# Designed miniproteins, single chains, continued (4): the designs that were tried, part 36

Each design is a single chain, and the fold is of that chain. pLDDT is the mean over its residues in the fold that is shown.

## One batch from the design tools (miniprotein)

Design m13306
Fold by ESMFold2-Fast:
Structure m13306 (fold): chain A 66 residues (1-66)
Amino acid sequence: MPSEREQAQEAVDAAFAALRAQLAAGKLSGREFSARVGEIGELVARYKAGELSLEELRARLEAIVA
């Protein structure tokens, strides 16, 4: 089984890949892309501080890329 740390990293990497694909497809402006990248950074910081579970991190990342 991948560790919680590996699962968190995979979720973050998948979210960044989805945002880059949306930017390349013209679905996001550069400003919107930067804002969503910032939101991911805040979620990762809260997860590392123990304020979010892995499940909460995943759910919020999915909401950002939807």
Scores: mean pLDDT 83

Design m13307
Fold by ESMFold2-Fast:
Formats: C-alpha cells, sequence, structure tokens
Structure m13307 (fold): chain A 66 residues (1-66)
C-alpha cells in the first residue's frame, strides 16, 4: 500500500541519518518507536508496522557492521 511504502521510506531516512550522525542505539530505537506509533495512529496494520520496524533495525545493524 502507499502508506506502507511511505513508512518504509521514512524508516530508511531514520536509519541513514543515524548511520551518518553516529546516533546511539537508544536514539535510533526512540525514533523508530515514534514512527511506529504514528503509523499505528494512521491505521497501518500491526503486521505492516512490524515489518517496517524489523527491516529498519536490520538495515541499521548491517550499516554499523560495515
Amino acid sequence: SHMREEALRRAREIVEAALKEKLSESEVHARLAELAAAMRAEGLPLEDVREVVVEAVKEYQEGVEK
């Protein structure tokens, strides 16, 4: 859905900013939690929210290892 694509884009922007600015894991989790809450409030299904957050966390972990 368009909402899911927009959520994925926003999550990716959070990860890219976090890697560039070397944000703490705590700050990254806080920003992703805010995004998750916003997505839920806008009516995105829990399964889609979960997938967006999982993918973002994976991209962040891969970025800090490489």
Scores: mean pLDDT 82

Design m13308
Fold by ESMFold2-Fast:
Structure m13308 (fold): chain A 61 residues (1-61)
Amino acid sequence: SEIEKLKKEIEELRRRLAELQKQARTAADNGDHKTAAELSREIAEIQKQIDALEKKIKELE
């Protein structure tokens, strides 16, 4: 079903989000503020994608 595919995509995005959060923390701890800022923007974009997919699932239910 479409809902199952969307849920799987959200799971994959959440795993990626966790990885990026770890990388952003490491970059910040190392004083690499440019990389930390870039990763923070990517994290925000992924969170928006997850929110959009969750809304789409709700519309299909």
Scores: mean pLDDT 87

Design m13309
Fold by ESMFold2-Fast:
Structure m13309 (fold): chain A 92 residues (1-92)
Amino acid sequence: SSSVQEAANELIKSAEKAGAKASVEVKGDTVTVTLEGLNVSQMVGVMGGAGEAFVLGGEVETKSEGDKVTVILKNLTDEQAARALRAMAGSL
């Protein structure tokens, strides 16, 4: 949706400003976010922001490997997914 894409673009811009890289893939009911080049504090912040999707009743899976964080969001409305993406962006 346009709202999810707008939030994804905000996250990508926030990551770039923080010195990191972000990619967002939307496939059906699943949103996959990959962030690379994060420091430990930024990784903790992004994982905390992703936790808001759990509060919204969605499914959240997070993985961290070195400076890379992968967040998978499922079963959220477009508005809820956009809110979760903006929460992650705000943590950077």
Scores: mean pLDDT 80

Design m13310
Fold by ESMFold2-Fast:
Structure m13310 (fold): chain A 79 residues (1-79)
Amino acid sequence: MREEAAKLLREAADSLRQGNVDEAIKKFKEAADLLEKEGEKTLALQVYMAGIAASTLADLGQYDEAARLAERMAEEVEK
């Protein structure tokens, strides 16, 4: 369900703000897997790619930008 995937992405944003990158990336993967199981393949791919981008931003110390990316993906998924 899109609402469940969006919740996972918001949890990922909170984890990123706390510096818990591994937990955040796990939440991105869980959200993408959920969307793929529901047949939302384009949204699943977008979430997967956003997770890679968020991981890169976190590696650069940009935790707030990474968290904002997760929040934007949650908004997109809830449409």
Scores: mean pLDDT 85

Design m13311
Fold by ESMFold2-Fast:
Structure m13311 (fold): chain A 71 residues (1-71)
Amino acid sequence: MSEEERARLRERAREAEERGREAYKQGDYLTAMKHYEEAGVLYALAGELEKARAMGEQSRKYAELAGYKIN
């Protein structure tokens, strides 16, 4: 994977993270969960494992707030 591709993935991840924050502000926990999940995948693909883990943690929190059971 090129350095330019990794930078693009990080930017897409930040955009997904921002969309997650906006959904949370509106009380839409399901939509927030989905956007943080997307951000986590994108950070992982970019090799940003710590950020990917943090995004997964946020996604799980919002899934619980939305009433979803996590295995």
Scores: mean pLDDT 83

Design m13312
Fold by ESMFold2-Fast:
Structure m13312 (fold): chain A 95 residues (1-95)
Amino acid sequence: SEEEDLELFKRIVENADAATLQIFFGLLKASEGLSLEDVFKRLEEAGITPEELKKRIEENTKKLVDWLKEQGYEKIAEDFEKETKRLLEEIDRLS
């Protein structure tokens, strides 16, 4: 249901890092045929602005990237930073 989807989206946005969000959006596109535009529109209807979404993605990605670098996974960390930049650019295009 749309209410269950919105609650799930809110929880993912609030708690997930950028890698988890990218995987989730990829799965939504593959399984449900939902575009990023469709997902962001539903989040906006739930009171989550594109600005709030971007801030949360940036904060969560920074935590993951910093941890990966500490563990010696610098290349993976760099890839997550690049994918985060792409995702933020897509959000800006849809705003």
Scores: mean pLDDT 67

Design m13313
Fold by ESMFold2-Fast:
Structure m13313 (fold): chain A 95 residues (1-95)
Amino acid sequence: SEEEKILEEIFKKVDELVEAIRNGAPLDTVKRLIEEIKKLMEKLDKKTQLRAASFVLAALTLVEMKYIMEGKEVPEALRYAIDEFAKWEKKLLEE
């Protein structure tokens, strides 16, 4: 289905975002990837958008936990990404 295709593209972009963050990509690159993921999610119905946002947040939070558990500094770009998707999930839940 078109929905399954969009979800696969979102998952691939999330992996790309995580790799970019791990490799110390500039914040502008991270912001671009976040916007690309958001544009893909906007093509989904509200319920599927909420599920996708929750999945992305879970994936990013797992990466953050791994940095913390290893005693490493959490990248600012990762915290930015988590905050952006958390704000979007909150907005979807309130509307």
Scores: mean pLDDT 87

Design m13314
Fold by ESMFold2-Fast:
Structure m13314 (fold): chain A 71 residues (1-71)
Amino acid sequence: SADDYAALGLAYMVEGQEYEREGRLEEAAKKYFEAADYFRKAADLSSPEDKARYLRLAEHAEERGRELLEK
């Protein structure tokens, strides 16, 4: 379900933040990209209102991952 994909996205965001805190930037970026993928999957299964919210979460996760790799 959309909620299941969203929960996985949030779990990967938490893992990404943990790796980032440890200075493991490549692992952190990978987790943020996985989070973005799951938020996009949640958006695809959602109402238009919820879709917008999940797409913003996906964009945020993707931006964080890219920023870590651009340093």
Scores: mean pLDDT 87

Design m13315
Fold by ESMFold2-Fast:
Structure m13315 (fold): chain A 56 residues (1-56)
Amino acid sequence: MEEEKEKERLLAELQARAGVTPEDVEITRVYRDADGNLVAEIRPGPGAGPGAQALA
């Protein structure tokens, strides 16, 4: 689905903006909100440190 490509783009943007890696955070769900914004629900990954909280 095209949403899968949107998920990858969101991940790349979050990594660029917050310096978060996939090992630092696990994305449990990605969806569009009522306003059409792409939203990611995350949890700390097994390698997560204080920097992983910088996702916003």
Scores: mean pLDDT 62

Design m13316
Fold by ESMFold2-Fast:
Structure m13316 (fold): chain A 93 residues (1-93)
Amino acid sequence: MERQKELAKKTTEENKKVLELAKQAQALVDRARELASISPEEAERYLEEAEALAKQALGSENASGTGYAKAREIQARVEEVREEMRRALAAAA
């Protein structure tokens, strides 16, 4: 019983950390979109940082499914923005 109580607390704390990491990663993705037309190189760096934070969130062993889903959503958004940037760069060549 005590172990289940401790796991519940850890899950709550880990879930908060995962959601915080996901929010930080989403802010970086939004920043990358702003910079995509100004500085594609800086935008890619922000996307790489966002991807790293999302991977860190996915690595949380006690995370809830909701936190996991948010981290995966951010990874998908990073890939979409990165693809949009690559297409824009290719079209400019």
Scores: mean pLDDT 73

Design m13317
Fold by ESMFold2-Fast:
Structure m13317 (fold): chain A 61 residues (1-61)
Amino acid sequence: MSEEEKVLEEAYRIMKENLEKGKTLEQAAVTAANHLLDKGYSVEEASRAAAEAYRRVKADL
């Protein structure tokens, strides 16, 4: 599995967990991006993964 796929899967998981806790979709996306930044991913990588995860979660609604 590529690193890009792993980062996206991580962002998607965090977003789903935060939505289950009652956070908004926007709050969940910010939380996912911040988590990736804290793990050492670049702003560009974190933003891209969070945006893609946001699109997938929104399609599920």
Scores: mean pLDDT 80

Design m13318
Fold by ESMFold2-Fast:
Structure m13318 (fold): chain A 70 residues (1-70)
Amino acid sequence: SISELPEEVIERLRELSERLEELAERFQTDPEAAKLAEEILKVVQEMEKTKNWEEAIERIEELLRKAEEL
């Protein structure tokens, strides 16, 4: 459960959720951003299997940064 994670990890997940919401329209309209969204989805799916939350969060943060720089 997410609520069982350290508070710092929960805060990072909230920040990621907010950034994803802000980028949602760009993911639909920009082909390069859409490609990054697909990579983010793959990381989320891998995290669900491995439960390696910290590594997944770091990878998602990097992909979101790339999308925001487009």
Scores: mean pLDDT 76

Design m13319
Fold by ESMFold2-Fast:
Structure m13319 (fold): chain A 89 residues (1-89)
Amino acid sequence: VAYNNLGLVYEKLGKLDEAEEAYKTAIVLDPSFVKAYEGLASVFEKQGKLQQAIEVYQYLLENVPLSDEERTHVEEKVSELKEKLEEQK
C-alpha cells in the first residue's frame, strides 16, 4: 500500500521511472494488489511502452483474482492498448 501511494505521487510529479519502481515494489510485496498493476500499466502507457502495458494487464487477468468490474476494465484497457500499438506500426 505505501509503495503504491509512492508510485502515485511520483506519477503525478512526472517522475515516471521512479513511479515504475515504486509500483513494481508494491507488486513484489503484495502480488494480489490490483491497483499496483493498474498503476504500473498506466506508467508504461505514459512512457510509450504500450506492449509492456498490455503485458502487465494480461498478467493481471491470468494470475490475480478480479471482480467482474475490475476484469471488464482491464479487458477494455488491453483492447484499447492493442489498437494504439497497431497504430504505431
Scores: mean pLDDT 81

Design m13320
Fold by ESMFold2-Fast:
Structure m13320 (fold): chain A 99 residues (1-99)
Amino acid sequence: GELVERARELLERARKLIEELKKETDEEEVKKLYEEAIRLTEEAVRLALEAGDRELAREALELRLEAAKLVLKKTTDKKEILRAIGEVLRAIGDLLDLE
């Protein structure tokens, strides 16, 4: 339905941001790309769960995990590292809840 279509659109946008994030070396731009990717994937998870699409929710959580793992490789900012670790743990917990 409409919720699934919107979630898929958000995931497509998040995938593009993650590809940009892989290539980005500027720390401020890395933070901006990461924050937007997390926001898009969080909304996609919410919409997917509301629609009852567990597979789409899992896909969104896996993208969120990929973005968090990627930023951990690119930042030396202690606050950003701790935030990314928190997001990794949250995504793993949410994925386990879907199993």
Scores: mean pLDDT 83

Design m13321
Fold by ESMFold2-Fast:
Structure m13321 (fold): chain A 76 residues (1-76)
Amino acid sequence: EEKEKKLRELVSKARELYNQGKYDEAIKFLEEALKIAEELGNKDAVRDFYRALGYIYEKQGKTEEAEKWFEKAREL
């Protein structure tokens, strides 16, 4: 399915950017992937992306933003 392919491409790009230390760009691609996962109703993927966003915000030292994303993942 086109959305599933796009989701995989966005996740791969986010991982690449994260490994390069480009955290703001990685967040942007993960937020796009999150929207697709929500459209697909894939709750497990949504939860995983919430955690991934939390970890990246922690890596940037944005502790309050990280905690909000972790809380969203726990509520799912």
Scores: mean pLDDT 86

Design m13322
Fold by ESMFold2-Fast:
Structure m13322 (fold): chain A 65 residues (1-65)
Amino acid sequence: MNVSERAAAGEEAAREVAATAPPELQGKVLSVALFAAYKAAAQGASPEEVREAARKAAEDTLAAL
C-alpha cells in the first residue's frame, strides 16, 4: 500500500477532528493531527492506525488546552 494512500487517510481524519475544535484552535489541532498522521504513515502504519494517530493527537492536544 502506498504512503500517499495512508497520508490521505490521515489528512481526512485530521480535518474531521480539527473541525470539532473552536475556530481559533482549528489550525493548531489540524497541524498536530497531520504531523501524527504523517509520522504514522511514514512508519508503515495501516490507514486505520494513521487515522487513530491523528484522532488521538488532536484529542490529547484539546485536553491539554
Scores: mean pLDDT 78

Design m13323
Fold by ESMFold2-Fast:
Structure m13323 (fold): chain A 94 residues (1-94)
Amino acid sequence: MEVHPAELAYAVDQALEKSLPDAKRVRATIRLLEAPEGLDQTEITVEAREVDGWLVGRAEGAQPGAAVIRKDGTAEVTLGGRTFRGEVVALEPL
């Protein structure tokens, strides 16, 4: 069953809020290592929660998406059904 990326990103955010309300929330700025065709932005902002040493969250902006950030600062960002590699350039507590 295929779910629209916006619905999936929303469902992930709601599930994390409900399941991990006390989890540390952060805003991560991720630099995309490959510039996606059709995106004006090489940096993506993600609101994420820490889950067992991973940061998992919803990408902010016009494109619906999700991101997974590893302990080494590397990231995978899914925007509009496409996955891009990135690196964390800023991390701020919420």
Scores: mean pLDDT 63

Design m13324
Fold by ESMFold2-Fast:
Structure m13324 (fold): chain A 97 residues (1-97)
Amino acid sequence: MKKLSNEDIEKRVKEVEEKIKTLSPKEALELTIRTVEEILDAVEAGAAKPSEETLEKMLRLIKLAMKKSTKEVPQSLILRLVGLELRVIGIQVDNEL
């Protein structure tokens, strides 16, 4: 697994936030899902330890992608993004315990 620093994660989040401004709703959700899944996979592998600030930036990206969703976006993508939001919140809770 590729090791990710908080700076690496935050840079990727900012790059995706800028890209989703010009992408279709479906493409914006797909890119956000891939980006967040890759970061969470790195966390599970012990290759990333995101700070609270970094986790908040990931949650902001997810919310921005959700705001771009339309009725034409597959419900499966919306549910995947909600699942990823819950996984990020779970890491925040675990970090406090």
Scores: mean pLDDT 83

Design m13325
Fold by ESMFold2-Fast:
Structure m13325 (fold): chain A 72 residues (1-72)
Amino acid sequence: GKKKEIHDEILRKIGEILRIIGEIFDLERELEKVKGKDEEKAKELEKEIEELEKERKKLLEEMNKLSEEYSK
């Protein structure tokens, strides 16, 4: 049924969000190691973190829309 399909899609998006959060944590750990030692590498890591944060926000917005649909 519709609710089951929406629920399964929400769970899938939660999985993707958790994966992205994990990647951000790994990159933040690398950033801490290179801060003050390699400014170019630090800038590359900051940019990658920003791109992942944008992807996370998009997935969260999509999940919120699905959650509203599920509540109907």
Scores: mean pLDDT 83

Design m13326
Fold by ESMFold2-Fast:
Structure m13326 (fold): chain A 68 residues (1-68)
Amino acid sequence: DLEKYIEKLKKEIEENPKDAEAWAKLGSALAQLGKLEEAIEYYEKAIEYASGELKEKVQEKLDHLKSL
């Protein structure tokens, strides 16, 4: 259930707002639901807190969504 997964991730972010991986997972889940504008916002949050390989992977996903 993708909606329950999103709910869980939102709760995790409330408890740890700098969890870049949780922001990235939330962005991916919203992209799967076709909520592209929300997905972009959450990927931008993920990049804000991410470093190294995670930041590079999220940037690629963000660039792809912005190219649509």
Scores: mean pLDDT 83

Design m13327
Fold by ESMFold2-Fast:
Structure m13327 (fold): chain A 82 residues (1-82)
Amino acid sequence: SAAEYWRRLAELYRKIAEASKNPEAAKLLKEVAELLERMAEAIEEGRWEEAERLAREAEELLKEALSVMTEEDLEAAREILA
């Protein structure tokens, strides 16, 4: 299901955050994971407009996280996503 997919992504972003030694990146990635979990809940409840807004917020926050991630952070993320 769509909700299950987003919960799996949230779990992956939480793992990336936990692996990061960059506190700023870790904080932002945790916030992305929380938004994806809230989006999954909204999808399950049929709240599609809220899910879309949460998706946009997660996308913007992920762009911010990527802007502060180091090469070491990106390498750790690639290993988790492999």
Scores: mean pLDDT 85

Design m13328
Fold by ESMFold2-Fast:
Structure m13328 (fold): chain A 90 residues (1-90)
Amino acid sequence: SIEEIVDELIEALRTLAKELPPEGQALVDKMIEELRKAVKEGKPVDEILSLIRKGTAELLALLQDKDPEGAARLSRVVAEFIRRLREAAA
């Protein structure tokens, strides 16, 4: 289900956040809260995908100069969850 895939993404983001500076942790926390709210409110998958892309863009802007390896890991993780969400919504 969409909810289960988002829950798995949230856990992956929490794991990634442990290795991030406080600024990155705050962005992850904000992204997690927005995702949880969207799922609770029954938002369409397109809106959930938009929230994921927005949060990822903010994190990548922070990480590209400070942690390029972390940026690459984030990009791969997010790409996989976007794929899974799109398949579940088809």
Scores: mean pLDDT 85

Design m13329
Fold by ESMFold2-Fast:
Structure m13329 (fold): chain A 89 residues (1-89)
Amino acid sequence: AEEYYQKGLELFEQGKLEEAKEYFEKAIELDPNYAKAWYNLGLVLYKMKEYEEAIEYFEKAIELDPNFLEAQYNLALLLEEMGKKAKDW
């Protein structure tokens, strides 16, 4: 799980979003309780503008690790941004 997670991070830093997604999905397949992999998959989806899926994966990371402050923070920001855009239509 860790090896695929690290490769996903490298690809994400390079802007290779589809490949990063694949490697984070492999990490989760090997360890479904890997909260950091769920969180980073959410970040990849956010960058790909897949906001609804990003929300689901941030929520999954928080479910697995309720003290995951970064996941809680980014979920709150994304929900606020989505709500603000809907209100300003």
Scores: mean pLDDT 80

Design m13330
Fold by ESMFold2-Fast:
Structure m13330 (fold): chain A 63 residues (1-63)
Amino acid sequence: SLEEAYKKKNYSIAEALAEERIKQNPNDATAYYLLAKIYKERGEFSKAEEYEKKARQLDPNLE
């Protein structure tokens, strides 16, 4: 799963899985949130902030 790939720090796999989930469901807040975390871990803070805002807009209760 996406969450499992992220926990294993397989960020390239996690990114691909998150992008596929968003492609199937553009309102998948969890996929956007994990994508934001992945970009933050990679030092891409601008992309991380963009995806985090999108995730929060879809689900304000995300941790």
Scores: mean pLDDT 82

Design m13331
Fold by ESMFold2-Fast:
Structure m13331 (fold): chain A 69 residues (1-69)
Amino acid sequence: KLKEAVLAFKKYDTNGDGTLSIEEAKKILKEVFGIEISDEEIMKYDTDGDGTLSFEEFLKFVKDLLEKE
């Protein structure tokens, strides 16, 4: 659920800069939610094109994935 995504984001944002790397976001999805996703799919949510996801981008991504279920 979205609340778990918020808690996981805070836990894995080791830099405290409010962003996750693509690899960190994939790790959260795989290990916390059991969701395996390709780099291509996750990069669709990287609106800055910098190889990271902001908090808002990550939440939107998780919400979209949960709505597929």
Scores: mean pLDDT 71

Design m13332
Fold by ESMFold2-Fast:
Structure m13332 (fold): chain A 73 residues (1-73)
Amino acid sequence: TPLEFTRKKFKEEMEKKLPELQKEMKEILEKSKTASSEEQRRLTIEMFVKMSDMIAESFDEALAARDKALAEA
């Protein structure tokens, strides 16, 4: 089904992007160790924004792959 295809493509895109996100998260966590409470909150929000961006990009790529597959059917 198109939904199963989209889910598979989303998972593939997430798996490709995860190593870079993990690297960025590690850098944020290292910064957090010496940060003030206010800076720690900012860094936490930055981490969530990066996660949100990865999810959005992976979803957009999965939808584009789905649309291409449907057009070629």
Scores: mean pLDDT 82

Design m13333
Fold by ESMFold2-Fast:
Structure m13333 (fold): chain A 98 residues (1-98)
Amino acid sequence: MKEALKELAKEIYRILGYPKSDEEIDAFLDSLTYEQLKKLIKDYVGGLVDIARRRGLLTDEEVEEIKKLINSDSPEAIQKLKEFLRRIEARLRAADAA
């Protein structure tokens, strides 16, 4: 579970353009407890959702679904969150190209 959350956090960092190396990110994430990592992901997903929503790239329904998934700790919820992150990344890339 913690490893799956770590991979999710790394994908969020990549999408947000976080200016740290993968080694620095890995060292930081490995220093966190499961509960701290879960809180960090909630904070980061919230930030990414706010950016995408302000740019008109997410519907209110999609925002509510993401909030429900963040509050779950099942492997299925993590997988669905990864799918939403990929969707947000694709929409951000398309918006930047337009």
Scores: mean pLDDT 76

Design m13334
Fold by ESMFold2-Fast:
Structure m13334 (fold): chain A 61 residues (1-61)
Amino acid sequence: AAYNNLGLALLSLKRYDEAAEAYSEALKLDPSYENAALGLAIALQEAGREAEAAKAVVKLE
């Protein structure tokens, strides 16, 4: 889960757009990766990409 770890690191650095890309790549490799889906939703929300964040939240269910 290298992309999930990259996403988490970028999120902690407040690099939200890059974090969203890393989490998105993690989900392409494992669509059921709940932690990556949650991280993507948070990163997109923090980046001001509310429509994409809403879609990511739906995928968490």
Scores: mean pLDDT 74

Design m13335
Fold by ESMFold2-Fast:
Structure m13335 (fold): chain A 94 residues (1-94)
Amino acid sequence: SHMEEIRAEGERLIARIAEHFANAESQLDVDVAFLGVAVLIAESKHYPELLPEFLRGAADALEAAASKMKPPIATEVRNLADGLRAEAEAAEKA
């Protein structure tokens, strides 16, 4: 189905974003990964059945990135990840 195709594509995109964060060596690498997260979130809102999964995946990627960064940006990234997890939980209950 179209939804299963979108789910698979989103899972692949999240995996690539996580890999970019894991291999980030510069601020540019981090910024590119953030753009990927932003696009994933914006597009996932058109697929409410998949939104919680995509928000959790994005949160995991951001949390992993924050562990490799220094404050204050690390704190901002963790706060965003926490917000995405809360949104995912709310979306699952709606």
Scores: mean pLDDT 78

Design m13336
Fold by ESMFold2-Fast:
Structure m13336 (fold): chain A 79 residues (1-79)
Amino acid sequence: MKEKLEKAIEHFKRAIEAIEAGDYETAVKHLEEGLRLLGASDTDVQHAVDLVRKALEEGDKEFALSIARAVLKTAEDKL
């Protein structure tokens, strides 16, 4: 359990770094992998990824970062 949680945290940190760097494809991939490692349902993963993708397409980096940071905090709270 803890190993999957640590991997999820690493993915969320990489997603945040990718958003900051403007590498949106990498950001979405890391967010998806991290959420799957947390045991999120396919529906919840699709919903979160869709929100981040839409925010990035609209140029709303702040909203995309807020979602990525929220999932990171949720994962850290489970440690």
Scores: mean pLDDT 82

Design m13337
Fold by ESMFold2-Fast:
Structure m13337 (fold): chain A 60 residues (1-60)
Amino acid sequence: KEADIGVVEIMAGVGELLASKGDYEGAIEALEEAARRAAEIDPELAEEFRRRAEEVRARA
Protein backbone atom coordinates (compact mmCIF):
# COMPACT_ATOMS: atom_id res chain seq x y z
CA LYS A 1 0.00 0.00 0.00
CA GLU A 2 3.09 2.25 -0.07
CA ALA A 3 2.44 2.77 -3.79
CA ASP A 4 -0.96 4.28 -2.95
CA ILE A 5 0.69 6.67 -0.48
CA GLY A 6 3.17 7.70 -3.18
CA VAL A 7 0.37 8.52 -5.61
CA VAL A 8 -1.45 10.54 -2.93
CA GLU A 9 1.72 12.53 -2.19
CA ILE A 10 2.17 13.27 -5.91
CA MET A 11 -1.44 14.55 -6.04
CA ALA A 12 -0.73 16.79 -3.05
CA GLY A 13 2.42 18.04 -4.79
CA VAL A 14 0.37 18.96 -7.86
CA GLY A 15 -1.97 20.90 -5.56
CA GLU A 16 0.98 22.84 -4.10
CA LEU A 17 2.27 23.63 -7.59
CA LEU A 18 -1.15 24.89 -8.72
CA ALA A 19 -1.36 27.09 -5.62
CA SER A 20 2.05 28.60 -6.43
CA LYS A 21 0.72 29.51 -9.90
CA GLY A 22 -2.36 31.18 -8.42
CA ASP A 23 -4.78 28.39 -9.41
CA TYR A 24 -6.33 28.14 -5.96
CA GLU A 25 -9.44 26.30 -7.18
CA GLY A 26 -7.35 23.56 -8.80
CA ALA A 27 -5.02 23.41 -5.80
CA ILE A 28 -7.91 22.94 -3.34
CA GLU A 29 -9.47 20.21 -5.51
CA ALA A 30 -6.17 18.31 -5.78
CA LEU A 31 -5.45 18.56 -2.04
CA GLU A 32 -8.99 17.49 -1.07
CA GLU A 33 -8.79 14.51 -3.45
CA ALA A 34 -5.42 13.55 -1.94
CA ALA A 35 -6.97 13.75 1.54
CA ARG A 36 -9.91 11.51 0.57
CA ARG A 37 -7.62 8.84 -0.83
CA ALA A 38 -5.20 9.09 2.11
CA ALA A 39 -8.05 8.60 4.61
CA GLU A 40 -8.24 4.86 3.78
CA ILE A 41 -4.46 4.40 4.17
CA ASP A 42 -3.25 6.89 6.75
CA PRO A 43 -5.87 9.03 8.54
CA GLU A 44 -3.14 11.26 10.02
CA LEU A 45 -1.75 12.04 6.56
CA ALA A 46 -5.30 12.76 5.34
CA GLU A 47 -5.70 15.30 8.16
CA GLU A 48 -2.46 17.03 7.06
CA PHE A 49 -3.75 17.33 3.49
CA ARG A 50 -7.13 18.67 4.66
CA ARG A 51 -5.31 21.21 6.83
CA ARG A 52 -3.23 22.31 3.83
CA ALA A 53 -6.37 22.66 1.68
CA GLU A 54 -7.85 24.95 4.34
CA GLU A 55 -4.70 27.10 4.25
CA VAL A 56 -4.96 27.41 0.46
CA ARG A 57 -8.69 28.18 0.75
CA ALA A 58 -7.87 31.02 3.17
CA ARG A 59 -5.64 32.52 0.46
CA ALA A 60 -8.31 32.20 -2.24
Scores: mean pLDDT 77

Design m13338
Fold by ESMFold2-Fast:
Structure m13338 (fold): chain A 74 residues (1-74)
Amino acid sequence: SLEEARRRVEELMEEMRRLAERLRADPRDEAAWARFVELNEELTRILREHPDDEFIREAALEVARLKAEVEALR
């Protein structure tokens, strides 16, 4: 359901923001990077199921920005 998807995206965003902070502090934290990639793949799957949801689209844009930032540090 959309409500379940939005709740899951909120959980993903909270964890991914924490992982981004870890990666800013230690860009070579391979465990944090692997987890970030895993969560991003899950978010991408949710976005494909709900492509027109504004909240999920905005979350995906924020994650794309975070991913670009932390990739640049590696």
Scores: mean pLDDT 88

Design m13339
Fold by ESMFold2-Fast:
Structure m13339 (fold): chain A 83 residues (1-83)
Amino acid sequence: SAEELYERAKKAEKEGNPLEAARIYMDLFEKYPDSPYAPEALYRAAKLFEEMGDTPAAKYFYQLLLEKYPDSPYVEEAKKRLA
């Protein structure tokens, strides 16, 4: 389920595996795009790529969040990160 992927991604973050966490968040978005976890998953994946220094990947996921979930609570923060 989306919730199971979300918890698994958070565990990977806590264990110091940001790339694994980002991949699981991406998998959540791809499999469960209509889940309430999906916009948060894109936001968290973008932030993890940003923290890893992968600015192109981070910007891609912030833009995808704006395109797919324009009414999500993450929209304003994503816009700031793209500036």
Scores: mean pLDDT 86

Design m13340
Fold by ESMFold2-Fast:
Structure m13340 (fold): chain A 100 residues (1-100)
Amino acid sequence: SSQDQQMRDFRDQQYDTMRRQVTDYVDSRTQNLSPQDQQQVRQHTRQLLDTGRSNMDDYYDDIKDWPISQAQQSMTSFSVGMTTWIRSQVDQRVQQIQQS
């Protein structure tokens, strides 16, 4: 349906927003690390983004049949929470590297 396509497009836009915000955060948070340590954090971040995408896909399946405005609002809140969690995991990893 038209609503199904709008919800898929919205989900994909939320992935792109999450990836962009996380990538920008990683670049800022790792700027003073060695190239090797930057690469380790980026590898870990890719795994976290894959987890975030999987969790968003699962959440999308639960809400896709809701009224579109409620589904979009709920997906946005979920995406923000996932982005915040990923940033926290990045912070923890950077701190572990700096304390090594």
Scores: mean pLDDT 89

Design m13341
Fold by ESMFold2-Fast:
Structure m13341 (fold): chain A 70 residues (1-70)
Amino acid sequence: SEKKIEELKKKAEEILKEAGKKVKELYEKAKEYEKKGDLEKAKELKEKAEEIREKAREEVGKLIEEAAKV
């Protein structure tokens, strides 16, 4: 049903919005550490941001698969 597809779309948008916010915060912190010369800490924060982005992509992918079954 179209209603279920719309619900899944809203869930996907929420996941992407929350992940995007967290990723942005981590990249901003990483940039601050790079400016201070703490390259190791900057790398850790960037890796954490990529993990959050990847997890969000996987969750959205599952919602797309669910929508395809409707």
Scores: mean pLDDT 84

